# Designed miniproteins, single chains, continued (5): the designs that were tried, part 89

Each design is a single chain, and the fold is of that chain. pLDDT is the mean over its residues in the fold that is shown.

## One batch from the design tools (miniprotein)

Design m19071
Fold by ESMFold2-Fast:
Structure m19071 (fold): chain A 106 residues (1-106)
Amino acid sequence: AKPTALIIDPDPARRSRLSTVLEQYGFDVIEAENEAEALEKIEKIEKGTLKLVVIDPRINFDIDKIKKTLENKGYTILKATSSFTEELADFLLASKGNKVKIISSM
């Protein structure tokens, strides 16, 4: 299956712009406007396909709930130290297994 990216941002214009970029890099994109919708959509994502979660840093999401939900589904959360780059996209597209990177949409 195609690698999946999840965008969590209440601004539809920002989600749309980021979605276009991620789709160009070869991700299937799932959009969520809030934490509850994100958690619901994570339940429906094909196991092992989710590679990237992008969260708007200006929004007070409980990121630990998202991390815990992913860990409970067998994902390994990679340390989020970098913004989205072409190098990160290439790394995530080449990665195998249940590794997920969480980054801020800056």
Scores: mean pLDDT 75

Design m19072
Fold by ESMFold2-Fast:
Structure m19072 (fold): chain A 78 residues (1-78)
Amino acid sequence: DDIEKAIKSIEAAIKAVEEGNYVAALSGLKEALELIKDEEAKKLVEEAIRLVQTQKPENRKKAVELLKKALEIAKKEL
């Protein structure tokens, strides 16, 4: 199921962001973005991608916050 894949990709991306692994985080977020259908969740993931692309530690907390919101929306579609 695409939504279950999206959830797993977002969960993996959150962990990667917290660890400072920007390459793994961006890979997971781009996969999640292709699988998500909800417009609000898409916008949250797109904004998180922009923050992660800066590769600045100060942007990690905000990116994780946005991704946790996207994850809650995605889980409600199960």
Scores: mean pLDDT 84

Design m19073
Fold by ESMFold2-Fast:
Structure m19073 (fold): chain A 75 residues (1-75)
Amino acid sequence: GDQLYQQGLRYYNQGNYRDARDYFMQSGRIYQQQGDYQGASDSYYNASLSSELLGDLGSSRALRSVSRNYQRLAS
C-alpha cells in the first residue's frame, strides 16, 4: 500500500488528480485488505480530495465518508 500511496502523492503534487485518485484508491484497497485502517483512511481521504479537484463532488463525498469510517476503526 505505501508505495502506491507515495506515487499518488507525487501525481497529486503534479496536479494530475486523475492518476492521483487512481493510486490512492488502489492504496486504500491494499491497506484495507491488510487491516491497516489508518492507511486506508488516509488513502481514501486523499482520493476524496483528488475527486473534489476533478469536480467529482459525489465521489469526493462518498470517499470522505469511507475515510471517516476507517478512521473510527483505527482509533
Scores: mean pLDDT 90

Design m19074
Fold by ESMFold2-Fast:
Structure m19074 (fold): chain A 65 residues (1-65)
Amino acid sequence: SRAELLELLRETIRELTAWIATITDPQKREEMLEKLRNAFIWVLQTRLGLSESQAEELVDEFLAG
């Protein structure tokens, strides 16, 4: 379901963000966070049909939690 997919995406973002936080180089950490954000924006647009702004808002919400 959509709810199950959103929960999986939220948990996946959380796990990847936790791993990225272990990167000691601040520049590489920022680059990985940008790649993560962009990848999930793309997934939300292509799989859930969200607009770019809607996908950005949702990813930013998941990253803030």
Scores: mean pLDDT 84

Design m19075
Fold by ESMFold2-Fast:
Parts: structure tokens; sequence; C-alpha cells
Structure m19075 (fold): chain A 66 residues (1-66)
């Protein structure tokens, strides 16, 4: 399933609250994004090595749905 704009924004806010460099924030963000993502988006999300890469993926999804 595709991510909704609301889900993406909620996850982005959670990542900011936990701290962008936190390994816990990265793990939580990947889990939450993967629940509502297409298989291609899940591959990109799971390939993210940093919270910054994960945030870039979220921003791309938000921009596509804007």
Amino acid sequence: MELTLEEARRILASLRALGELSPVALAVGKHDLSKHSSPEQQAIINAARTTEELLAAVEAIIEAQA
C-alpha cells in the first residue's frame, strides 16, 4: 500500500522528536513507513542507512502526494 500524506507527516514528526541521528528513530521510522508503503517504497526505506536518508524518502513521498 502507498503511504498517505498524513502518515508520512506523522512519521516525520516522530523522527524529529526522537532525534535525527538516533538509531532508535531510524528503526521506528522504517517500521512505521513500511506498514503503509508499496513494495518499491519498502525497498527504499529498508535501504536507508541513516535517519537523513529516511527523511529524504519521506519528503519524496509527501511531494508526490502534494
Scores: mean pLDDT 65

Design m19076
Fold by ESMFold2-Fast:
Structure m19076 (fold): chain A 64 residues (1-64)
Amino acid sequence: SKELLEKVLELLKEIGEVVGKAVKEVGRENMFKAEIETEKGKKTVEEIVAEKGEEIEKLLSEMK
């Protein structure tokens, strides 16, 4: 439970950092199309947020 909560908070923080940096660098209109280098190559912010959001949803379902 505590470990799952910590993982959820970590993922939320990562989403916030990725979105915040993209907004600062390319503006709100282009933030979701901004490309970020990941271990799997370049992904858009949109793709990163969607993937982390799915992980959060699964972790939250395990906590209830």
Scores: mean pLDDT 77

Design m19077
Fold by ESMFold2-Fast:
Structure m19077 (fold): chain A 94 residues (1-94)
Amino acid sequence: MLVRVVIVIGGSDPERVREVAEEVVRILEEHGAVDIEVHFSPDERLAVITALVPEEEVEALLEEIRRLAEKRDATLSISRDARGTVTVVIGLPA
């Protein structure tokens, strides 16, 4: 069974947002994600990544994202709605 995952990355530096988005895509691919889409805002200070992830991989994926946020001194919010969609918000430091 596949779970929809939405990851939002925001920061003041477009290069850092892009770097973290690329690292998140790599983590998603390592955990068997399919239909990975990446969208950047016009100023590239916001990235939205959507993917479908095997249910059995979701916890391992989220643990790796938590470690990434800690390494980057980023704020992290994770929620799961009634439909099972996982939303992750990563705020990069200024």
Scores: mean pLDDT 88

Design m19078
Fold by ESMFold2-Fast:
Structure m19078 (fold): chain A 117 residues (1-117)
Amino acid sequence: MRAEAEALREAAEGLERIGRLLREGIAAAESAASDPGAGDLIATVAEGVAELLEEQAERVRGFPVEERLREDAELARRTAELGRQDAAAGLAAMRELLRRVEEHAREARARAEELAA
């Protein structure tokens, strides 16, 4: 396997795991939407996602996919801050973050398969 294909496969697997965590976090936040702690839940999930994205970026350091993972981590950090201020806006931002993470996971996997062929 080429080093680039391996890095992209690792990134795709990491993003797929993060996507599952985001789906669980969104479901929990939707269930808790009327609860006073909903914003803190959104912030906690988004901060955890940002840390996982930063760790994934470190594992693929020097490859083009690193920059995309760091951008997603910054979006996750902003989502956490938004969730603390406005739970409804934070939940909407989590859904957008999930959409982007899933898109980037598919792109990374497709590119890994292309480079491995």
Scores: mean pLDDT 86

Design m19079
Fold by ESMFold2-Fast:
Structure m19079 (fold): chain A 77 residues (1-77)
Amino acid sequence: MKDKVKQLEKSAEDIVKNYEKASKDPQLGLTPQSIISFSKQAGEFLGKKGEELGVSKKDIDKVVKKLLDKAEEVAKK
C-alpha cells in the first residue's frame, strides 16, 4: 500500500514541476487561473490512477490535496 501511495505522490510532484515550467511557458499556463484549473483536472487524473493502483480513497484525497495546495503556491508565485 505505502509504495503505491508513494508512486501516486511522485506523479503529483511531476505535475507540480510541470506547472512551474508552465508558468514560464506562454503556450500552456501563464495565468494563475489556468494553473488552478489544470490542477483540478490533474486531481481527477490522480484519483483514477490511485484507484487503479488500489490506493484508498482517503490516501488519494490526501495526495490530491497536497497537489492542489502546491499548485496554488505556484499560481501565486
Scores: mean pLDDT 73

Design m19080
Fold by ESMFold2-Fast:
Structure m19080 (fold): chain A 65 residues (1-65)
Amino acid sequence: ITLRVRAPDPEAAERAIVRVILEHPDGVLSVKRIDENTYEVTVADEATAEALVARLEAVGAEVEV
């Protein structure tokens, strides 16, 4: 599952991604920074995707699946 993340606050978004990595160590497969405000995150399962979306939306990021 690949998620495109647009974050007005990249630092807050990166903290959210790191938290999900710590909670789901095998769930996050790759994180790519496409530009200053855009990330592409690939996850192994739906539970990790749901956790990532919830945390990113909480920090004001827009997530496209």
Scores: mean pLDDT 82

Design m19081
Fold by ESMFold2-Fast:
Structure m19081 (fold): chain A 82 residues (1-82)
Amino acid sequence: MTEVKAEIIARTKDGKVLKVKLEGDDKTLKIKIYDAETGELIAEGELDTSDAKKAVEEAIEAIKNGSGIFSELLDYKLEVKE
């Protein structure tokens, strides 16, 4: 059973810095978005997925490419436990 944890620090197009925490397994991916300056929880969600590792890797790549609200990837950490 594969478990994935990631922390992503990224800048938005509006100049805000966010910390995105991702935690998932073979069934679900949990997402929490924090203001990196204040530590305040901005948004929380959960997605059904059979491959959380792939979902996290695709999210990191999308942020690097300036997708959605994000302009720049500043830092990330990825932990995978099989």
Scores: mean pLDDT 80

Design m19082
Fold by ESMFold2-Fast:
Structure m19082 (fold): chain A 86 residues (1-86)
Amino acid sequence: GPSVESGGRKYEIISQEGALPFSLTDLLPTPVPKDLEVTVNGQSVPAGTRLSDVLSSYPLGSTVEVKVKDKKTGKEATYKVKITAA
């Protein structure tokens, strides 16, 4: 699937349910904006936190569930992200 490399890690989207007007790969290196609700494995990610920083806390070989809701449109998407060495 689509992937991004950051900090010696590869973040690959291996499944997606739903769609947003932007890609998760564009969001990963940026701070979470206040108009998005983001959870990783059911835990809320506060606005201003980089998603890649949150994902970097998980071990290599992990698969994590990322849910993103756009508060302005009400649209949401759920992703499975596999973390490997770059």
Scores: mean pLDDT 82

Design m19083
Fold by ESMFold2-Fast:
Structure m19083 (fold): chain A 72 residues (1-72)
Amino acid sequence: AALSTAEFQALVQQGGELYQKGKEAIAAGDKKTALAYAEQLRALADEARSRGATALADELFKAADEIEKQVA
């Protein structure tokens, strides 16, 4: 089923919070925690894609990739 406006906004907010927490973990030198947030972003992106929110899914995958690159 297509996402409602409220569901879309909830996914955007959740993705933003996960990305911010991942960046905070990188700043703290906690690579394991940063990678865990990147994994959660990928799971959220896959859910967004399955619900037809392809542009949002692309942005969430991008956020996960950015965290992974900064940890590498």
Scores: mean pLDDT 86

Design m19084
Fold by ESMFold2-Fast:
Structure m19084 (fold): chain A 72 residues (1-72)
Amino acid sequence: MLDLVISELSRELHKAGATSQAIIYASKAVIAAYEGNEEEAKKYIEKGKKAGMTDEGVKIAEKYVEEVLKKK
């Protein structure tokens, strides 16, 4: 399930115009959220913002992180 979630996140971020590096950071943020590490997830979102995640991409990544954290 996590692998599918990351695949969907990557597709949505690519469509939103995020850079490859920003997509990598967003994926790491979702993995950190899945592991219950909210602090690490937030740090990866900040790195993604600096790496060229678009405003739309930031909203998508934050939503995925929030949804994963709520399931814990």
Scores: mean pLDDT 83

Design m19085
Fold by ESMFold2-Fast:
Structure m19085 (fold): chain A 99 residues (1-99)
Amino acid sequence: ASKLLEKINEMLAQMQKVAEEHKDDPELAKLKIAEIAAKGFEELAKDPNASPEQRELAKQASEYFRKAAEALRAGDLKKAEEYLAKAEEAYLQLLELLK
């Protein structure tokens, strides 16, 4: 029952560690965090313990984090911010389904 939340908490801990390790380079930290999130949510989207609705929201979050990482690599900070906002919206909806 708690396995999906456990995976999300592990991903958040990894993101926090990367933010701390790269605090002197916030752009690199942001890119690495987006890449970690994209992979983590891609795995959640394929998780057999997730409901179809949870998998769909994880897929949406993964896609937006991937697009954010691509925008960050291209130096398009405005587009990256827009994709990160959409990724956060999908993530928050996923968290509501886990309560």
Scores: mean pLDDT 84

Design m19086
Fold by ESMFold2-Fast:
Structure m19086 (fold): chain A 81 residues (1-81)
Amino acid sequence: SMKEEAEKLKAEADRLESQGTPEAFRRAGELYEKAAELYEKLGNLDEAVSFYQRAARAYARAGDTEKAAEFAQKSIELKNK
């Protein structure tokens, strides 16, 4: 199911964040982004917002300020719908 796929993506992203390298943070951001997209498709908007926020944080920690800003804004827009 999409929910099981999203939870698997979260587990792997959390593991990558624990490695503490910019490369691992970037990969974690990509996985959180994919989880957010799955929850958005399911209509679980609160969970989608949470995962876009996690993606923004991970991209910021990777030094990707453009993607961090993009997904932070996406989470705000989605939360206000």
Scores: mean pLDDT 88

Design m19087
Fold by ESMFold2-Fast:
Structure m19087 (fold): chain A 101 residues (1-101)
Amino acid sequence: SSGADLQAVLDELENKLKEILSQKKIDHLEIAKIYNQLSNVYALLGKLEEAKYYFELSLEWAKKANASPQELHLLGLDAYSASHTSFDQELIDYFEKKRKE
């Protein structure tokens, strides 16, 4: 996909996050999923610092959600998951380190 297409996906995810955060009862697991998707999009855009930032938020909200081992695996957040959606070795190493913490 072009960078413009990925930017459109990013804008849609940010709008969805805003909607969920405005709810009276917040779905912690859905927030974790959106942060994980934001991290993936930023990684594809080559925005390493934003990818790291949203990956850590995904981990934080998954912990708040008491995500099961299966749910963590589906999000790519457990120690057995393949490296996050990235071709950058710095991001791969960072995500592997954070998954083990």
Scores: mean pLDDT 76

Design m19088
Fold by ESMFold2-Fast:
Structure m19088 (fold): chain A 83 residues (1-83)
Amino acid sequence: MTREELLEKLREQVLTTYAWLELEGKSEKEIKEILREKLKKAVANSPALTEEEAEKVLEEVLKDKKAIEEMKKKLEKLLEEEK
């Protein structure tokens, strides 16, 4: 896996987690704290990932409101189809 592929995968994971937590009713502040804690653990366990890159991914996800809304809709559909 290249560094670029790793960062893209991380971005997708952060986006999905953010959307899920927002659907659960977590505030933006709570979501940011949870994601920062998870990212710090990911950085500690991955020599290929820096803290600066992790923070940049988080900021990019937070600015991309359309991607968050699209992911929320995707997750809501999955919840509605589950019995």
Scores: mean pLDDT 78

Design m19089
Fold by ESMFold2-Fast:
Parts: sequence; structure tokens; C-alpha cells
Structure m19089 (fold): chain A 62 residues (1-62)
Amino acid sequence: MVFKLVNAFGQVVGEAEDVTGTVKPGDVITEENAGLYGRALGMTAEGVKNLIKIYGELTVEA
């Protein structure tokens, strides 16, 4: 299942596949939980942290 990563302005800044089946629409990705969501979405923790540094806090959308 592919989710959209959306910033505070409603812009889609990325798409990622749910590798672990634990990600849900409405989940919020912050710098504090970036490593957990990185693993769940098949991304690196550094990749997710970099998106947050550029775009801010991200929300998971279906």
C-alpha cells in the first residue's frame, strides 16, 4: 500500500510504501519518530529526517 506524505501546507512531498503494515492514514511523522516511520515505509531514518528539515512535520495520507 502506498501512502502520501503531506506537509503542514497540504503539499504532497513524498510517497512511500507501507512495508510493515503498521502505518495508518492520519499518522504524524516528526523528527522524534522519523526512525520508526523510516523502517515502516522502507525509507532510511536520515531520509525521513531530511524531509522534515526541508518541509516540516509530515502527515500520512491514503
Scores: mean pLDDT 79

Design m19090
Fold by ESMFold2-Fast:
Structure m19090 (fold): chain A 89 residues (1-89)
Amino acid sequence: LEEEAEEARRKAEEYRRKAEEYAERGDQETADLAEKTAMSYYSLADMLEGASKEGGFFSDLAGTMRLNADLYDKEFREAERRVREQERS
């Protein structure tokens, strides 16, 4: 649980940096998606930390937050792929 929380927090910080980079480039839509992805990983980290201390309810929430983080992560990767394809054309 602690290792999973640390990994989720690391991913959240990575996506926060990507959000700042895309915002600086004027790509606000991709920046907003990166920010949502970062927030989903921060929420997952918080729920995993709660689960390690209290268990029960926080463990159930962590499962839901993992699904949300995975969905946002997938959407961001697709958006980033489109941006790269547009920059090549």
Scores: mean pLDDT 79

Design m19091
Fold by ESMFold2-Fast:
Structure m19091 (fold): chain A 63 residues (1-63)
Amino acid sequence: MSPLEGGKGALAAGRKGVETGDAGIGAAGVFGHRQVIELGEGEALELGKEGLRLGTEGLNKGL
């Protein structure tokens, strides 16, 4: 099924968005500390907020 390309893209983006958001905001202080340093706290927070919103919507609509 060729439409799988669209579905897979949406799911991958949603999963990555949620993962980045959680790592930047939730796990940044304990586990995601290293990622926050490498990405930069300001950038991680911005991506986390936008990623969480997009990821949550993508997961809801994708699933």
Scores: mean pLDDT 55

Design m19092
Fold by ESMFold2-Fast:
Structure m19092 (fold): chain A 86 residues (1-86)
Amino acid sequence: DPQAQQERQKKIQEAKELGKLSEQLQDSIVNLSQLIDNNAPQEEIDKALEEAKKLLEEFEKRTRTETERKSLEKYKEALEENIKRL
């Protein structure tokens, strides 16, 4: 079925894009945590926080599956924990 094959290809592409976004979001949260741990300048912390929030918002817009929603919840919790340290 060509239509089923196109739907599978679309889901694979969307999963790859979401995976890349997930890695970028994880890296941004880790970077923010490290900046806070190292008492980095407030300007650097603010910039990292803004980047993490932007990536989280983009990830949330692209979540579709239960597994993806569970990942979203974990990222929200990790980012919120970093914010509490500010």
Scores: mean pLDDT 84

Design m19093
Fold by ESMFold2-Fast:
Structure m19093 (fold): chain A 55 residues (1-55)
Amino acid sequence: SRRLSKEELKKLLIEGLSTVFSPAEIEEFKKKMESMSSSEMFKLLRELLEKHKQA
């Protein structure tokens, strides 16, 4: 898509988080993302992309 959908954003977040957190922590984070807004997920994705760029 030309713009990140909530599902696409969620997928990218999970991918980024899996480089830093354990599978158990990822599952907890998936549950938390169910209550997060798109803007909150986008902010977290930006942070993860910046961190990941360093690696």
Scores: mean pLDDT 70

Design m19094
Fold by ESMFold2-Fast:
Structure m19094 (fold): chain A 66 residues (1-66)
Amino acid sequence: LREKLVQAAIAMGLSEENAKEVADAFIESGGDREVARKKALELGASEGTAKATATALELTHRALSR
């Protein structure tokens, strides 16, 4: 799960380092989209990138949480 979330965040434009932090925050929150969005913003992502990242992580988590 974590590796796929990191890959999804990188695809949205985050660096590998920032993608790992956002993915970890998302997992620690139990899959909370807002936690992912806030963490991306804290790391310097734009509003658009933060929303795209939160959406990508949510969709990836949904696909893998059969």
Scores: mean pLDDT 81

Design m19095
Fold by ESMFold2-Fast:
Structure m19095 (fold): chain A 91 residues (1-91)
Amino acid sequence: KEELERRIKELEERADRLREEVEALYNQGLISADEALEIYRLIVEAMGLINQARTLLKEGDYEGAERALEEAERLLEKAERLIEEARRKAA
């Protein structure tokens, strides 16, 4: 239970950082609107899964919460790769 609560907080903080990074890249003109939107959609979807995991944890569905967090982590990893690729193209 405490481990899942900690993972929820960690992924929330990670999603917030990635959102700030994609906004900064877009505002600097280093990424297109379409690219920014695609990354933002991944972050929003991950945040939805994190909220679902919190609900499942409250209901006592620890396995469901863990699966939702694993999927959220995969989406955030994909967002991170796209941000890294955008920075690499801008360099």
Scores: mean pLDDT 86

Design m19096
Fold by ESMFold2-Fast:
Structure m19096 (fold): chain A 70 residues (1-70)
Amino acid sequence: MEERLAALREAISILNEAIKAGKMTPEQREAVREALLRAGVSPEEADRIVSLPATEQLRWVEERAEELEK
């Protein structure tokens, strides 16, 4: 659980950086995807999430992190 939460927080950090920069690099997108996989997200779901706009990716990851903190 703790490791999954840490991975989601890593994804949140990357997404916040991308949003503030106004762009998401391919390296940032892959890093978010890898973090989602480490958090236990399926490859299919991870691929779906990283295809979304960065703001929608952030919302999804924040909702999942909040669920794990409860």
Scores: mean pLDDT 82

Design m19097
Fold by ESMFold2-Fast:
Structure m19097 (fold): chain A 85 residues (1-85)
Amino acid sequence: MTIEEKKKILEEKKPELEEMREIVRRVRETYGASEEELLAFRERARAAGLSEEELDERELELAIAGGAIESLKAAEEVKKEIEKE
């Protein structure tokens, strides 16, 4: 993937990344969970092979927020790569 392709993907994903930040903030405020707890829950759910349909409402929200944190961290790494070039 070229740097130009990475720039385009980040620009296209900007609204989605903003929504992800809001989801993380809201879930952390609602459940009192840290980013580390959200990531740990996401990892446990993934390791157990749990689908979204098998999670209750709270578990689904925690898993979604954990996934959002992973996506935000991935986007931050891509931004660093673009800035380096």
Scores: mean pLDDT 74

Design m19098
Fold by ESMFold2-Fast:
Structure m19098 (fold): chain A 87 residues (1-87)
Amino acid sequence: SLEERRRELQAAVELIERILAETEGLSDEEKAEVIEELVAEARARWAAETGDTRPVVVPKVPPEKVAAILETLRRLGERLRAALEAL
């Protein structure tokens, strides 16, 4: 539904924006830990709101890939925000 799509996009945008904000100025190792922690928190919140209790294995974030991951998230966040505003 439109309401489910809006909730999904909103949750994704909020997670990405929080990751970008909370990783600023940290080392790559600290950024990796923050990404893993915020993804886990977002997953728990989503489960609480939607009742989706599926077990999900979140892959560990390698510190050497953090820069590429954050750049991908920045671009994805911009695209998802535009999609949310178009609903």
Scores: mean pLDDT 80

Design m19099
Fold by ESMFold2-Fast:
Structure m19099 (fold): chain A 90 residues (1-90)
Amino acid sequence: AEGRRRLVAILREVAELARKYKDNSTAEMIALAAERIARDVEAGRLTPEEVKSILDQLAKTAKKYMKNPEKAEEIVALLDEARRTAEELA
């Protein structure tokens, strides 16, 4: 499924960007969560609705707890892209 591959690719991009920024422990947690979600999506273990819920929570966490607001905005933008991709899979 093309949409699933795209979603996995965006989630891996979130993880890479969060690791690159080395902002704080919240960015590291987001990177680990994005990798886990990518793996679970690839394995068919998460529904699009579950993915959207988790991504909304990660975006909220990034906005609230990341140290650098500009880096947080870039991560949130990718999480929003992932959320839209998950919605297209529903």
Scores: mean pLDDT 84

Design m19100
Fold by ESMFold2-Fast:
Structure m19100 (fold): chain A 90 residues (1-90)
Amino acid sequence: LTKEEEKEVAEAFIIIQLHLAKEAAERGDYDSAIEAIKSAIEFVEKNKDLFDPETYEKIIEKLEKARQALEDGNVEEALKYLDEAMDIVS
């Protein structure tokens, strides 16, 4: 894959994981939601070279905030941060 193709695949993977996290959170499956967010964070960290430094920092910030919100039981705040992360990736 070219670097651009790798970036497109990476963005698609992140968006899929975030959609899974949102669906899990909405149905009250917070463990699955947190796991999906952690998978997205790990993937972004391993593929940070595919993103602008500023974009990378914002994605990680929103994902960590979403994870923390779910751990605190604040589902509405978590869904907001997941939406913000998806907008940054898109």
Scores: mean pLDDT 86

Design m19101
Fold by ESMFold2-Fast:
Structure m19101 (fold): chain A 61 residues (1-61)
Amino acid sequence: MTPEEAARRIAEAKTPQEAQDIALEYASKVSPEEAKRLLEALQRYVRGEKTLDEIIEEMKK
């Protein structure tokens, strides 16, 4: 699972529980550094500081 795919799946989750389950699945498959990067990007999205498209572009790099 790529960081981009994980970010998109979490953002499209219909409930906080689904988002958490997807985040835990991703975190189990990647390094702690990659998991932290995704969580920080998603926190910015939830706070309205960045759009989903901006986060997806950031995760591509």
Scores: mean pLDDT 70

Design m19102
Fold by ESMFold2-Fast:
Structure m19102 (fold): chain A 65 residues (1-65)
Amino acid sequence: SAKELLKNIEKILNGEDVSGTDLDKVAMYALIEAGSPNGSDNAKEFVKRLLKGDKKLLAVLDKNR
């Protein structure tokens, strides 16, 4: 669900464990949401950090693959 995807984005941004989460679905949702004027600020921050190659974010994603 969208609420679960938003919660997982928030957890990833905080460096929390999201084991068992479909990271491809999370990433696609974040991209769609970040492109919306009314999109989640957490989704926009997630995409911004991904595009910048944020090492902490990438490490969380790699751990939870």
Scores: mean pLDDT 78

Design m19103
Fold by ESMFold2-Fast:
Structure m19103 (fold): chain A 113 residues (1-113)
Amino acid sequence: MVITDGDKELMEVLRRQLAADGITLSDEQLEKLRELYKKARQRMLNGDVEGLLALADEFERMGLHDLAEVLRLAARALQQPPNDPRAAAALATFNDPSLSFSERRARMEALLA
């Protein structure tokens, strides 16, 4: 697989975000996570709720519990009415690279309560 500069940047962002949550992954695990995370973002853009839930289960099997819950919260946001501002804010929070996955989870839970 050819790794692009954008893919390298995404891996470094994911590594930093996971490290903020006390999680350290091997480069091989980060490459797998990068590919799955790209799929999650695409499924979110397509409104693929079932696909997001399937990826959440895969992240949970990897021990990435906060990221798995973030995907379940994104799926829940997609099930709200299209113009729900809380759902829109939750989906924006999912894509916020300044937040760790535990911080994204907490904010999304609060928005969808």
Scores: mean pLDDT 81

Design m19104
Fold by ESMFold2-Fast:
Structure m19104 (fold): chain A 87 residues (1-87)
Amino acid sequence: MSRFEQAEAEIRKLAEEAIERLREEVKGKSPEEQQKIKEEILKEFGERVREIMEKYDLTSDEELKAAQAIVHETIEEMDKIVEEEVK
């Protein structure tokens, strides 16, 4: 497995764990509590992604863009989860 493929796998696993944690923790919560939970999870996720990027030396523009795409997809999914729970 290449350096980038290993990093991508770790970031995707981290994203899946963050999304599942959000889904469980927002059940029955107020919109304000849901936003706070999302912010806490996103902060942890962002720090862990940064650690992975540094660990695997993801410094090329292509590698950084690929990692950021996974982060953006994760944020969009989290926003959708919170929005669906308040509707």
Scores: mean pLDDT 79

Design m19105
Fold by ESMFold2-Fast:
Structure m19105 (fold): chain A 107 residues (1-107)
Amino acid sequence: SMEKVERVRRRALEAALKAGISREAAELAAEFAGRVAEIMAELGVEIDEESMVAWAVEFARALDAGDEAAAREITDNLANQVLGKSGNREAAERVRELGEEVIERAR
């Protein structure tokens, strides 16, 4: 649902900012989490909002630190969860591609 996607985006941003992460990294991670939530919603996969928010905070922290290796590992873990829940390899690959785009934009 779009309401659930928007809640993930908003909660991820708020949580990252409360964790002391830069606004730039927090906004990039929140948008990425929202886009992944949209992919899961399109596939009819249940979105665990709490897990998505926690994931986004860790991703934002890696971006803020300039730790591209950590950001890729966190993205791969999320892509594997999407694959496990949906069985959709194309969706998992789309998550990885979105992660690389966000990492590039954070440079």
Scores: mean pLDDT 88

